# Designed miniproteins, single chains, continued (3), part 70

Each design is a single chain, and the fold is of that chain. pLDDT is the mean over its residues in the fold that is shown.

## One batch from the design tools (miniprotein)

Design m10582
Fold by ESMFold2-Fast:
Structure m10582 (fold): chain A 79 residues (1-79)
Amino acid sequence: AEELYKKGLEYYKNGDYEKASQYFVEAGDIYEKNGQYEKAAEFYRLAADAYEKLGDTEKAQSYRQKAVEYFEKYREKKL
């Protein structure tokens, strides 16, 4: 998961938003599967940002909604 994050950031910095979004989605899915909702939300937000830079507004909106959903799950798990 951390390796996917580093690769995603490298692609994002180089303007390869398509690959960056793929790595961020994969990282988000791994954290979601492990119940780490805060990190899952963070990575889905990064994926949404990458899709927005690609002009894919539909996917950007979808991943923004997913990020909000998982951040809310994270908050529900806190005291």
Scores: mean pLDDT 80

Design m10583
Fold by ESMFold2-Fast:
Structure m10583 (fold): chain A 84 residues (1-84)
Amino acid sequence: SKALAEKALELTEEAIEAAKKGDVKTAAEKIKEAAKLAEEAGLISLEQSIGYQLQAIGLEFEKDAEGLVKLAEELKKEIEEKLA
């Protein structure tokens, strides 16, 4: 669904904003939701979605805001490339 893809992109942008503000919990939650919606939209595989979710959990645990920015930007780029 295009609507699911658009929501996934919105969530990656919100995750980047939260991570830049040091809100690692919100950033990780938004990356996990974006990865789930991107998989439901058929843009990434289930394995990729699980990978993004596990990486977000790890980076939240480490309080790595910069890592969460990079992860969200990576997911955003992958979604955009699949929509092109």
Scores: mean pLDDT 89

Design m10584
Fold by ESMFold2-Fast:
Structure m10584 (fold): chain A 62 residues (1-62)
Amino acid sequence: SSSHRQQGDQHIAQGKAAEAAGDYGSAAQHYYKAGIHYRKAGDDAKADEALQQAQRAGVKYG
C-alpha cells in the first residue's frame, strides 16, 4: 500500500538523520524498519536497498 511506502520513506529519512549524527545503531534500526515497510508495500527493490543500508550502518555500529 502507499501508506507502507510512505512509512518506509519516513524511516529512511530518520535513518539518514541518525547516521549524520553518528548514531549508527539507530540508523540501522530505522533502515531495517524501512525495509519491512517497503516489503509490505510490495516494493522488493526498495526493501532490499533499505536492508543493505541497515547492514552497512550495523557494521559501523560495531
Scores: mean pLDDT 87

Design m10585
Fold by ESMFold2-Fast:
Structure m10585 (fold): chain A 102 residues (1-102)
Amino acid sequence: SRREEFRERVDKLIEELAEAVKNGDYETAARKLVELVDLMERENISFEEYDEVLERVAKALGLDVETVRELVNEIWRGRFLGLSDEEIIKRVAEKLKEALEK
């Protein structure tokens, strides 16, 4: 089903995001977070389901959910400002590194 495909893709992206962080590859981690945000927007999920995914990301990375929300907001801010995906990824990677190295 579309819901099962969505869940499997979310699970895979969170696993890939966590692995990238574990390897110190913050650019790949940021790229996976952007892909996850894009997936959630395309599937037009509920606000509650969106928050549940962000909580799962926070738990996987050992971050506060508020920090993950700030990273997601940075993605949307960059898009609103017309930044390229590469510029957004770079900005998110820098913030993700800062949050994890504190």
Scores: mean pLDDT 86

Design m10586
Fold by ESMFold2-Fast:
Structure m10586 (fold): chain A 88 residues (1-88)
Amino acid sequence: MEEAKKKIAELTAELQRVARELAPALADPATRAEALERLARAAEEAARRLREEAEKAEDEEAKELLERAARALEEEARLLREEAERAR
């Protein structure tokens, strides 16, 4: 469980770092769509890594936590892709 929480925190911190790096591009209408797509890909990659950790988890509570976190990031990625499409 604690290891699962740490993995979620690590991947969340990495995604936040990507978001900060993309902040100027997200603010510029000319680059916003591409920046949103890049952020969506980062969220998808984080979700994929959480699902891999869930498959390795021996504790069912930890597995459920990791799977729920992965689903949340997958949903966020979907919304980001929709926003990117509208920004074009």
Scores: mean pLDDT 85

Design m10587
Fold by ESMFold2-Fast:
Structure m10587 (fold): chain A 75 residues (1-75)
Amino acid sequence: SAEELEKKAEEAEKNGDFVTAGRYYKQAGDEYEKNGDLEKAVEYYRKASRYFLKAGDVKGAIEYGQKAIELAEKL
């Protein structure tokens, strides 16, 4: 579930594993988007983008930041 993925992301963040945190937040965003909860999908793609940036994954940060913007424009 998206809630399980969020908890895994929070644990990864607490351990300083920002790449893993970004991946779990991205997966939570995917689950919310699949279920039609676009507001939550935007929130979690923004979180994924932020943690990928903290991890030095600039490509991931841009990808999920852009996806969040595109979804938010449809709200």
Scores: mean pLDDT 87

Design m10588
Fold by ESMFold2-Fast:
Structure m10588 (fold): chain A 67 residues (1-67)
Amino acid sequence: MREAFEANHPGEEGLRSAVKALLHGAETVAELRGKDPEQVLEQGLDALARTTGVPREYLRKLAEEAR
């Protein structure tokens, strides 16, 4: 399953990098838009889940590991 996914989508390292970028970017976007960084992060994770097909729960786990 994971090997087939990696062939067509970013591997786990790519997903970790994307999630880490979302985590750090959420603080900047929240500051600029006057929003809660956690809300911005949640929206980013939902968007990433829709575009990559990766389960939202898995992306959330990667975000917690990146803190």
Scores: mean pLDDT 70

Design m10589
Fold by ESMFold2-Fast:
Structure m10589 (fold): chain A 82 residues (1-82)
Amino acid sequence: SIEELIESIDKLIERGRELRREARRIDPELARRVDEVIQRLEDIKEEIKKNGYLSKQQVLELTAAAIELVGIETEIELLKRK
């Protein structure tokens, strides 16, 4: 359902906000990149709410944002190990 999809996006945004707090302690550029991903996720969420469906383009954009968030999380973990 659309409601379940919005809930999943909200969980990604919350994960991003936690990651942003960690990033700010390590590198301001990583924190900025996390903020950009959070903004993209919020924009996608608002478009889905407005349209009432998830388009093919929005699936690609959501997937790209999720992959980037995982990439930033990995970079933070590698930096924390030094």
Scores: mean pLDDT 85

Design m10590
Fold by ESMFold2-Fast:
Structure m10590 (fold): chain A 79 residues (1-79)
Amino acid sequence: SALEYLEKAKEALEKGDIETAIKYLAEADRAAHEEISDEEALRRITELVKAAIVYAQEGNIEKALEYVEKAKEEAERAL
């Protein structure tokens, strides 16, 4: 599920495994598009996931984790 992939991305970020975190963030966005029918929620989740990926790539783990948590909250509301 999208929530499981977001949690795995969070765990990877906490370990400093940026490559694994980015893979799980991409899988979370894919799963969200399969599980969630609300187009507005999907757009918000995609934007939050993209922000998390950018911050992770920049090495800003604190901001990456913040955006993963926001994406998780949005997905929980939309499911």
Scores: mean pLDDT 88

Design m10591
Fold by ESMFold2-Fast:
Structure m10591 (fold): chain A 59 residues (1-59)
Amino acid sequence: DRRRLVEDGLVLAALGRDEEALRRLQEGGMSPEAAREAVRLTRAGRGKEAYELGLRSAG
């Protein structure tokens, strides 16, 4: 469940849907700060780093 929410949030970030991405990432267990960082990394084309942060932060 948490992994799916993080994956959905990262897809939304890649689509430019930043507000929805932040909500999904936080529902997946990421802090607001970690969720904003994951969105920033995704938008910068650093999707692997964003995914690794998401998995680490969501447990």
Scores: mean pLDDT 84

Design m10592
Fold by ESMFold2-Fast:
Structure m10592 (fold): chain A 93 residues (1-93)
Amino acid sequence: MKKATITAYVPKEKADEIFEKLEQAARALARAHAANTGAPVEVKIEKLDEEENGLVKIKITVTSDSPALETLAQELADIAKSLGEKVEYKIEE
């Protein structure tokens, strides 16, 4: 399965609120893509205790063999950009 990783850097004070919003969005999008493609989509979301200049990391990992994985990852990255200060995106085999 291919793996997409989205890392959002968010203010520590708002980290819990942003984590909850990103988790809901990630699960909703994964469910929609799984229903549309028939392929299983696995989502893992983690709040990391890595602090730099008052920012903490929220990591979203999406795993699927679906050709829609890149679209799902891009949609999640766009949502993360609207909520966080910095977003990194990576696709791995």
Scores: mean pLDDT 78

Design m10593
Fold by ESMFold2-Fast:
Structure m10593 (fold): chain A 82 residues (1-82)
Amino acid sequence: SEEEARKLYDEGLKAAQEGNPEKAIELFEKAIKLNPGNVSAYLLLGEIYRALGEEEKADEYFEKAQKLNPNAKLGERTGFAK
């Protein structure tokens, strides 16, 4: 459900805040499977993958976020996509 997707997203935020990027990725990926319109989850996945040095995966998630919301800002912090 959308509520379940929000709970997974919130748990992902907590995992990221606790310094567990692997758990955050798992939770955000589960959240977007239930709610593919969660732009923030795509942006956060992009930021986490970038921090891990996975630039191609980061760019993929930023592109998905931008297609859902052209005003998405987190993905635009780097010059890699532009």
Scores: mean pLDDT 78

Design m10594
Fold by ESMFold2-Fast:
Structure m10594 (fold): chain A 77 residues (1-77)
Amino acid sequence: AAAARAEGTALLVKGVQALHDGNYEEAIELFEKAVELLKDVPEAVATAYRLLSQAYRGLGKEEEADILEKKADELRP
């Protein structure tokens, strides 16, 4: 629905702000909520996974970040 896409996009924007502020845990929570709301939009889910990967790298969780980056790549035809 358009409402879910608007909410998901707003969460991505808020998550990016948290990421820039160094609030990696908050960014992860926001991006995970965005993935759920945007699940029907593969391009948006791919973007969210790449942003999640950046947040996990900020926390030093490189293995989880690599998994998320691979998931993002798999969503493109």
Scores: mean pLDDT 83

Design m10595
Fold by ESMFold2-Fast:
Structure m10595 (fold): chain A 94 residues (1-94)
Amino acid sequence: SRDQLLAELDALIAELETLTSPEAKELLERARRLRELVESGRLPLVHAQVYLAYLRLQLDLLTGDDPALIQEILDLFVEEHKETLEYVERLLRE
């Protein structure tokens, strides 16, 4: 699952690199930092998987055809995973 997670992060990073918005650039930086934490073993895979799903939802919000629906899904996801997201975000900040 670690190699698969790294492959999924690499795919997300490649997708984000094609976008020019400031929001996409911020997601790209977070995705790259997440990849470093996964590769170094500093972050448990379960927490990394949750944060990857979060980044994917935020990308879908920027690029998708129904931003209102994606925002509702994202709001529910954040409520369900608040502690995990806060934990990962602390590790992403240097």
Scores: mean pLDDT 87

Design m10596
Fold by ESMFold2-Fast:
Structure m10596 (fold): chain A 76 residues (1-76)
Amino acid sequence: SSIEELKKKLEEYLKKAKELLENEKEGAIEELEEIIKEVEELLELAKKTAPQELIDLIEEKLKELKKILEEKKKKL
């Protein structure tokens, strides 16, 4: 259940990040950086208590988020 909840939350972060990639709104870069920071904080918590499979999943999603941020920076 909690693992499923975390997976859904990670999916929500990715969806928001992809929306921000398309958005020409001022502050989209800052919002993407904030999402990345939140996921990095989740990763640090997971490293203390979570199974390796969950840690690997968070790291994979974080890598995807950082790629979206770089793509957004290139489009500006």
Scores: mean pLDDT 80

Design m10597
Fold by ESMFold2-Fast:
Structure m10597 (fold): chain A 60 residues (1-60)
Amino acid sequence: MASPEEIAEKTAEAAVINGYDEEEMERLANVSARTAAERGLDPEKVKELALQRYRELKAA
């Protein structure tokens, strides 16, 4: 089973690769969080980690 950290990282990487802006990234993070909740993972944690990782990747 994928961890919240793994889902968050893949979500952030996909957003950066596709040229998503901050608003588009927030929408994608919400989709990933809902999917994580269906798998019994913490949706808030997935969303927060994905947004943080996206900002880190854009800053690099």
Scores: mean pLDDT 81

Design m10599
Fold by ESMFold2-Fast:
Structure m10599 (fold): chain A 68 residues (1-68)
Amino acid sequence: SREERLANLEAAIAIVEELARAQPAHRAQFDEVRRLLLEAKRALEAGDEETAERLMAQANRVWEEIVA
């Protein structure tokens, strides 16, 4: 549901904030992931599920670059 997806986004944002603090070498990339997730949350709240999914995919791509 949208409510569950919203809660998952909030949890992911909190985790990314902690990781940015714990790993200063990757802070800029974690900050970009956080920005994209916040934009996805705003899109989802506005009912724009397509934009939210696109932004989530972009956040996942940046995340993959950190862990590669």
Scores: mean pLDDT 85

Design m10600
Fold by ESMFold2-Fast:
Structure m10600 (fold): chain A 68 residues (1-68)
Amino acid sequence: SIEEKIEQLFEKYSKGKKTLTLEQVKKVLKELGIEVSDEEIKEYLDRTGKKTFTKEEFISFVKYLLSR
C-alpha cells in the first residue's frame, strides 16, 4: 500500500532518528513522485509549530498532498 511505501522511505531517510528534516522530506517526496515546493513544506511545519516531521505527521502530510 501507499502507507507501507511511505513508512519504508521514512525509515530509509530518517537514519535511525524518529523524525525527518525538511531536506529528508524533499527526498522522500521525490521518490514518491510528488512535486512540492520548499514553501509548502515550510508552511505545513509552521502550522504544526515543529521543525521536523514525525512518521505520523509525515503520513498525514503525504495524504494531504495526494488529495489536493
Scores: mean pLDDT 80

Design m10601
Fold by ESMFold2-Fast:
Structure m10601 (fold): chain A 60 residues (1-60)
Amino acid sequence: MIDEKEVLEAIALLTISVLQIAAKRKGDEEGLKKAQEISDFLEKTGNAEEALKRARELAK
């Protein structure tokens, strides 16, 4: 059975990936760096909720 936390982590990873693709297409090196920092934070902490919050803030 897939846990809700695993689903949230998957959503966070997908959101970060979309932001990385968008930044790369725009040539936004700062946005790409920020998306990578969120990815590194998620890998280090496993905190998908905070990673998603940061990703949403970057998407503004």
Scores: mean pLDDT 80

Design m10602
Fold by ESMFold2-Fast:
Structure m10602 (fold): chain A 57 residues (1-57)
Amino acid sequence: MEKLRELIEELEKHKDDREKVIEILKQYGLSDEQAEEALRLGKGDPSMTALAAYLLL
């Protein structure tokens, strides 16, 4: 999925900015709760966080 690659790249750019990561995830259609859960499941890894986000959608 082309959008998954774009999400991973965007999250990688902002990996040290939690608020920005949540904002990006919300732009992809996640709620605040889903964005927080994606971050928790990703455990600081941008690619795992992006995959978790797509599973929660």
Scores: mean pLDDT 79

Design m10603
Fold by ESMFold2-Fast:
Structure m10603 (fold): chain A 90 residues (1-90)
Amino acid sequence: SKEKIEEAKKLIEEAEELYRKALEALKEGRTEEAIELAERAIELLERAIELTEEALKEDPENEEAKELKLRAEILIGLAGILIGVAKLLE
């Protein structure tokens, strides 16, 4: 639904901000904070993916839902890499 798409978009935007803060924390050597911020971003992105998948069950051709799902999946990958790097620097 349109409401699920708007909620997913908002969650992705919040996760992008958390990811930016995680990168800043990592650059400053605050590895534990970087991991916590990245893990929080992943939780929001997983919820966003669930909402996009629900929207795609209602309308399988919803291009905005497909784009948001891809955007969330890419950001989960980036956050996972950040967590891996941070753990190596501990």
Scores: mean pLDDT 91

Design m10604
Fold by ESMFold2-Fast:
Structure m10604 (fold): chain A 76 residues (1-76)
Amino acid sequence: MATEEEIEHAREAVEKMREEVERLIEEARRRGDEERLRALEEALEKLEEALKAVEEGDLETAHRYAGEAQRVLADY
């Protein structure tokens, strides 16, 4: 089982990634880049799933969703 400290650290990491995705979403909206906006919104949804997994203490699932979101970000 994940420790409280590991859960808190994972939460901070996911929240920082969400902040970056939200910043990129605003950028994509300003540019009218609908394809990138769609991909970023999908990444945001995956990060919300990662955060839910963190709250449940499932760091393996959280890392998987966060990794999927990061892959989307790397492509755009």
Scores: mean pLDDT 81

Design m10605
Fold by ESMFold2-Fast:
Structure m10605 (fold): chain A 69 residues (1-69)
Amino acid sequence: SAEDYYRKGLSYLLEGKYEEAEEYFLKAIELDPSLKEKIIKTLEQLKKVITDKEDQEKIDKIIKKLEEA
């Protein structure tokens, strides 16, 4: 399901696997476009608690890719 792809994307994100996280978030949005805003909002909230600048920049790149979908 779309929710399963979203959950797996979050799991990859927590592992620092940003490319895989992006792929799974895009698959979730492809199956259920209504998840797009939810996923972006979740990623923006996660950015607020991350202290590493490079990790913040990688998450921002994912957000921009999802906005284009």
Scores: mean pLDDT 85

Design m10606
Fold by ESMFold2-Fast:
Structure m10606 (fold): chain A 85 residues (1-85)
Amino acid sequence: SAVEAALERAAVPGQEVADEMAELVKSTDLPEVHELARRTLAEVTALIREAAAAPTPAEAEALVAEATEVLRRGLEEMRELIEEA
């Protein structure tokens, strides 16, 4: 479907950020980083579920872009927590 094609195209940037986040979580035992990762993943999962149910490709792409922004902000916050530790 057009929505599935839009989700596939939009998912690539998010996957790269998610992979980097996973590596940072493995690199540290900081509880704050692990908690931020759990919270970020929950928010992203909710947005991706909403995107999969979106009535149009444009809405699906917008929701995936929002999920990518949530991942990006989570990654930035994790880096700051690690640098301050």
Scores: mean pLDDT 78

Design m10607
Fold by ESMFold2-Fast:
Structure m10607 (fold): chain A 81 residues (1-81)
Amino acid sequence: EEEKKKLEEELVKKFEEEFKKFLEYIKSLKSKEEQLEYLELAKETLEGLLELAKKNNLEKLVKKIEEALKKLEELKEEIEK
């Protein structure tokens, strides 16, 4: 299981880095409509990844994806205001 633990740590790090870039990209978009569309697609993608992470018992990744989903919801509310 040590290899699995190392892979999970790498996946968590990559996920955090990519998610941060994604949020910066969404905030850089000039169109509110495009921002909301990308947020919806991201939410669906993250929900799918969350199910896969849970199925594979990747607890740390599950937590990070759940935190990311919360951040997407907060950003969506901010954009809709």
Scores: mean pLDDT 82

Design m10608
Fold by ESMFold2-Fast:
Structure m10608 (fold): chain A 100 residues (1-100)
Amino acid sequence: APEQAVADLLERARKAIEEGNKSEVAKLFTAAMLRAVGDELDGKFYEAGLWYYAAGQIALLEGDRETAAKYFRIAADYFEKAGNTELAEKSRKLAEEAEK
């Protein structure tokens, strides 16, 4: 399931950040972005939203609130295109909170 893949990647990102492993964090962020773009190009809007959401969460964990807000807004747009209003609204709220 794509949700489990995202959860697994975010757990790896949390651990890498705790360990100060900046190289692993950068690789995981890049992996999330490549998955997001690939799913976007394939018209898989729900999956694209999940991976942009993952990229936003990694940025937030790194303290990059501006980048986090950007990717949460992109995730919200893709969740809306997929018809998932609940995840779209949650992602928009995360972007607003990151910009405070």
Scores: mean pLDDT 91

Design m10609
Fold by ESMFold2-Fast:
Structure m10609 (fold): chain A 65 residues (1-65)
Amino acid sequence: RVLSPEELELEIELGVAEIRVAVTMKANNIELPDDYDEGIKLAKEKGDDLTAQAFERVKELEERL
């Protein structure tokens, strides 16, 4: 598979966002949900804007790939 510079950049950003989600979930003792929308909902209910932003970023980057 040939990666364009744009695709490579997006994949790097996606990887960083996924690591951020994993770190914030572990730090806040939140179990990883099956989908990102559920994760955003749970984070917002607990007032954790950083975890919600991390899930939104992963979703955004997946749509661009």
Scores: mean pLDDT 67

Design m10610
Fold by ESMFold2-Fast:
Structure m10610 (fold): chain A 66 residues (1-66)
Amino acid sequence: SLEELRKKLHPLIVKAIEYKKQGNKDEALKLVDEAIGALETLNPDHPQVKKDIELAKKIKEEIEKS
């Protein structure tokens, strides 16, 4: 379900932040891109999915700025 996938993607985003803190920027970007891609292909018009995509994009931007 959409709810199950969103819960699964949250751990990937958390891992991305952890990898960034460890200096592994390429793995961090890979994980956040994977999460964004999965959300975009699932249902990009759903309001909650849009919020999840926006959050993931903000996290990606922070990783890229580091």
Scores: mean pLDDT 76

Design m10611
Fold by ESMFold2-Fast:
Structure m10611 (fold): chain A 65 residues (1-65)
Amino acid sequence: MEVVEKAYEESKKIALEYGLSEEQAEEVGEFAGRAARVALRAGASPEKALEAAIKNGEELARRLA
C-alpha cells in the first residue's frame, strides 16, 4: 500500500519536473501506482516494485514531454 502511494507521488513529481501539466502528472502517477501494484502481485519485493514503478513512470513522462 505505502509502496503504491510512494510510486504515485515520486512519478508525479518527476512528470512535473519534465514540464507536464497537472493532469498529465496525475496520469503518470496513476500509471506508476498501477505498475507497483502489478509488480507486488507478481511477487516482487516492495523495494523492487517501487524501483520498477518509478522507472515506468519516468518513461511515460519522457514520452509525454
Scores: mean pLDDT 84

Design m10612
Fold by ESMFold2-Fast:
Structure m10612 (fold): chain A 94 residues (1-94)
Amino acid sequence: SKKEEAIKKAKEAVRYLEEAVQRDPDNELARSALGVARAGIKALENGDYKTAIGLFEKASELARKAADQATDPEVRRLYEKAAKLFEEASKLLK
């Protein structure tokens, strides 16, 4: 289902974001994106699609901003991958 695909993409994005945060622990935008993304997954699991869409869109935005602040190109790529997956998850739910 689209819900299951969106949960899978969002959880994959969280894994990339967690890896990036371990390598970039002072990036507050990345930590914020992680919190927002986890809230989005919970909302989606509870059937609140509208809230999940907004939270995944916000997580994508924050992850892209985190990428812009990252000095390590590998960390930047992880943030960019996470942002794209959150965007794809939100689009699946529309």
Scores: mean pLDDT 89

Design m10613
Fold by ESMFold2-Fast:
Structure m10613 (fold): chain A 61 residues (1-61)
Amino acid sequence: SLEEEVRRILDELAPGLPEVTRELLIKYARWKHEKLGLSREQVLEDVRIAARALADTLAAR
């Protein structure tokens, strides 16, 4: 599912994310796909970009 793929990306790219943040990103990705009509590929790429940015922010602390 989209949710499973998003969770996998977050676990791979930003494993240090708090669970609350992870759940919010999953819900936001689902909303973009279901309500805005964005493709799964576009949503997953947006998640990868966000995950990398969050991982960089955590590493810079």
Scores: mean pLDDT 82

Design m10614
Fold by ESMFold2-Fast:
Structure m10614 (fold): chain A 66 residues (1-66)
Amino acid sequence: GAEAARAAARAAAEAGDAAGATGGWQSYLNHKRGDAEGARRSGEATLAAAPDSPAARAAYQAGVAG
């Protein structure tokens, strides 16, 4: 859920992964608003933009987990 998305975003930012950081923060904000579909879509978009990034995959998993 939200806390997992936030943790993934911080880890990506510390690693210099801008796509993972952006996607994770968008998923966190959508979860915080109660927008589970928005969180899922943000996670999917992040993975589509950086399919080979472990941080993008982590952000996707956090976004879709609800």
Scores: mean pLDDT 71

Design m10615
Fold by ESMFold2-Fast:
Structure m10615 (fold): chain A 75 residues (1-75)
Amino acid sequence: EDDALLEKLLAEYKKAGISLTLSPEERQALVERYKRSERLKPAAEAVDKRIKENPPKSFEEYVKLYEEEVARLEA
């Protein structure tokens, strides 16, 4: 499972012209980072929808929107 996901990520990097040689620790870190991103995807999509309707005025405002959607997802 994790190995298949890692190979997919490496293939995307190679397609973009980037060839990576990773240690076992770096491979694990890359997979965990991606899994975290996927778990938070519904919150990110909700934030993107809110941004399209009312663009944030600052990075701090963007962070607050993201935190609200993550809290809602985890409630």
Scores: mean pLDDT 70

Design m10616
Fold by ESMFold2-Fast:
Structure m10616 (fold): chain A 85 residues (1-85)
Amino acid sequence: GAEEAAEAANEAAKAAIETAKTAEGGAAAAIALIGAGAAALLTGDGEEAARAAESGLRAAEAAGAGEEGIEAARRAAEAARAAGE
């Protein structure tokens, strides 16, 4: 269900943060997390999707994603937040 998908996105966020501790994994982790946030949005659970996307933004920042990656994560978090309202 949608709640399970959002929980999976949050677990992906935790995994991405751990992976971000490696230089090679950091960018891949940020990209995977942005995708997880988008997937949560597609399941229709707006509040859980917003939480997952906000976790994605933090993971992208922690992973050292470039400005474009961080901006994409920020826009995903904003879209998820709006969907949750």
Scores: mean pLDDT 59

Design m10617
Fold by ESMFold2-Fast:
Structure m10617 (fold): chain A 69 residues (1-69)
Amino acid sequence: EEIELDVLEALAIIQVTLAEKYKDSLTPEQVELAEKAREYLDQAIAETDPEKRRSLVEEALKLAREAMK
């Protein structure tokens, strides 16, 4: 079972945006994770290779989720 790339990108965008929206409630460590998630998401959007794009999106989503724990 593999999530379609477009759905995975949508989830990553939502999670990164949510972390950024609540930045004032995050610890410095959570802010750092959210900033790294944004960097990976921006790299994914610029990436033309689907395999590399998926890896970047997955990392962005993982970091954004960790920031919001």
Scores: mean pLDDT 82

Design m10618
Fold by ESMFold2-Fast:
Structure m10618 (fold): chain A 108 residues (1-108)
Amino acid sequence: YNLEEVLSDLPEEVKEKVLRYLELKKKGSKEEYEAALADALSLPALYRLAQEGDKGYQAQFYYLLGQIYYDLGDYEKALEYYTKALELQPDNQELQAAVAEVQAKLAA
């Protein structure tokens, strides 16, 4: 896979963060890397569908970005993206838990 080419439809900043996230996950288990790669490969399609105005795909795109920033240790950006996803899906328990977890990291 030429990951840079596959991810080229994403904004440049997002693409750079996704590539760093995948390098981080390569240092973990094969299963963790394969899951991260599957999520990363879904991002260009989610981004396109989000731009077309679908709130479900917008929430999913923001949620995955929140996870990527969280794993990279950027808790401020993780909170920003999880909050954007939660605003689109306020009753989503996974997003509520993700926001609470990041807030706990920032308060420590």
Scores: mean pLDDT 83

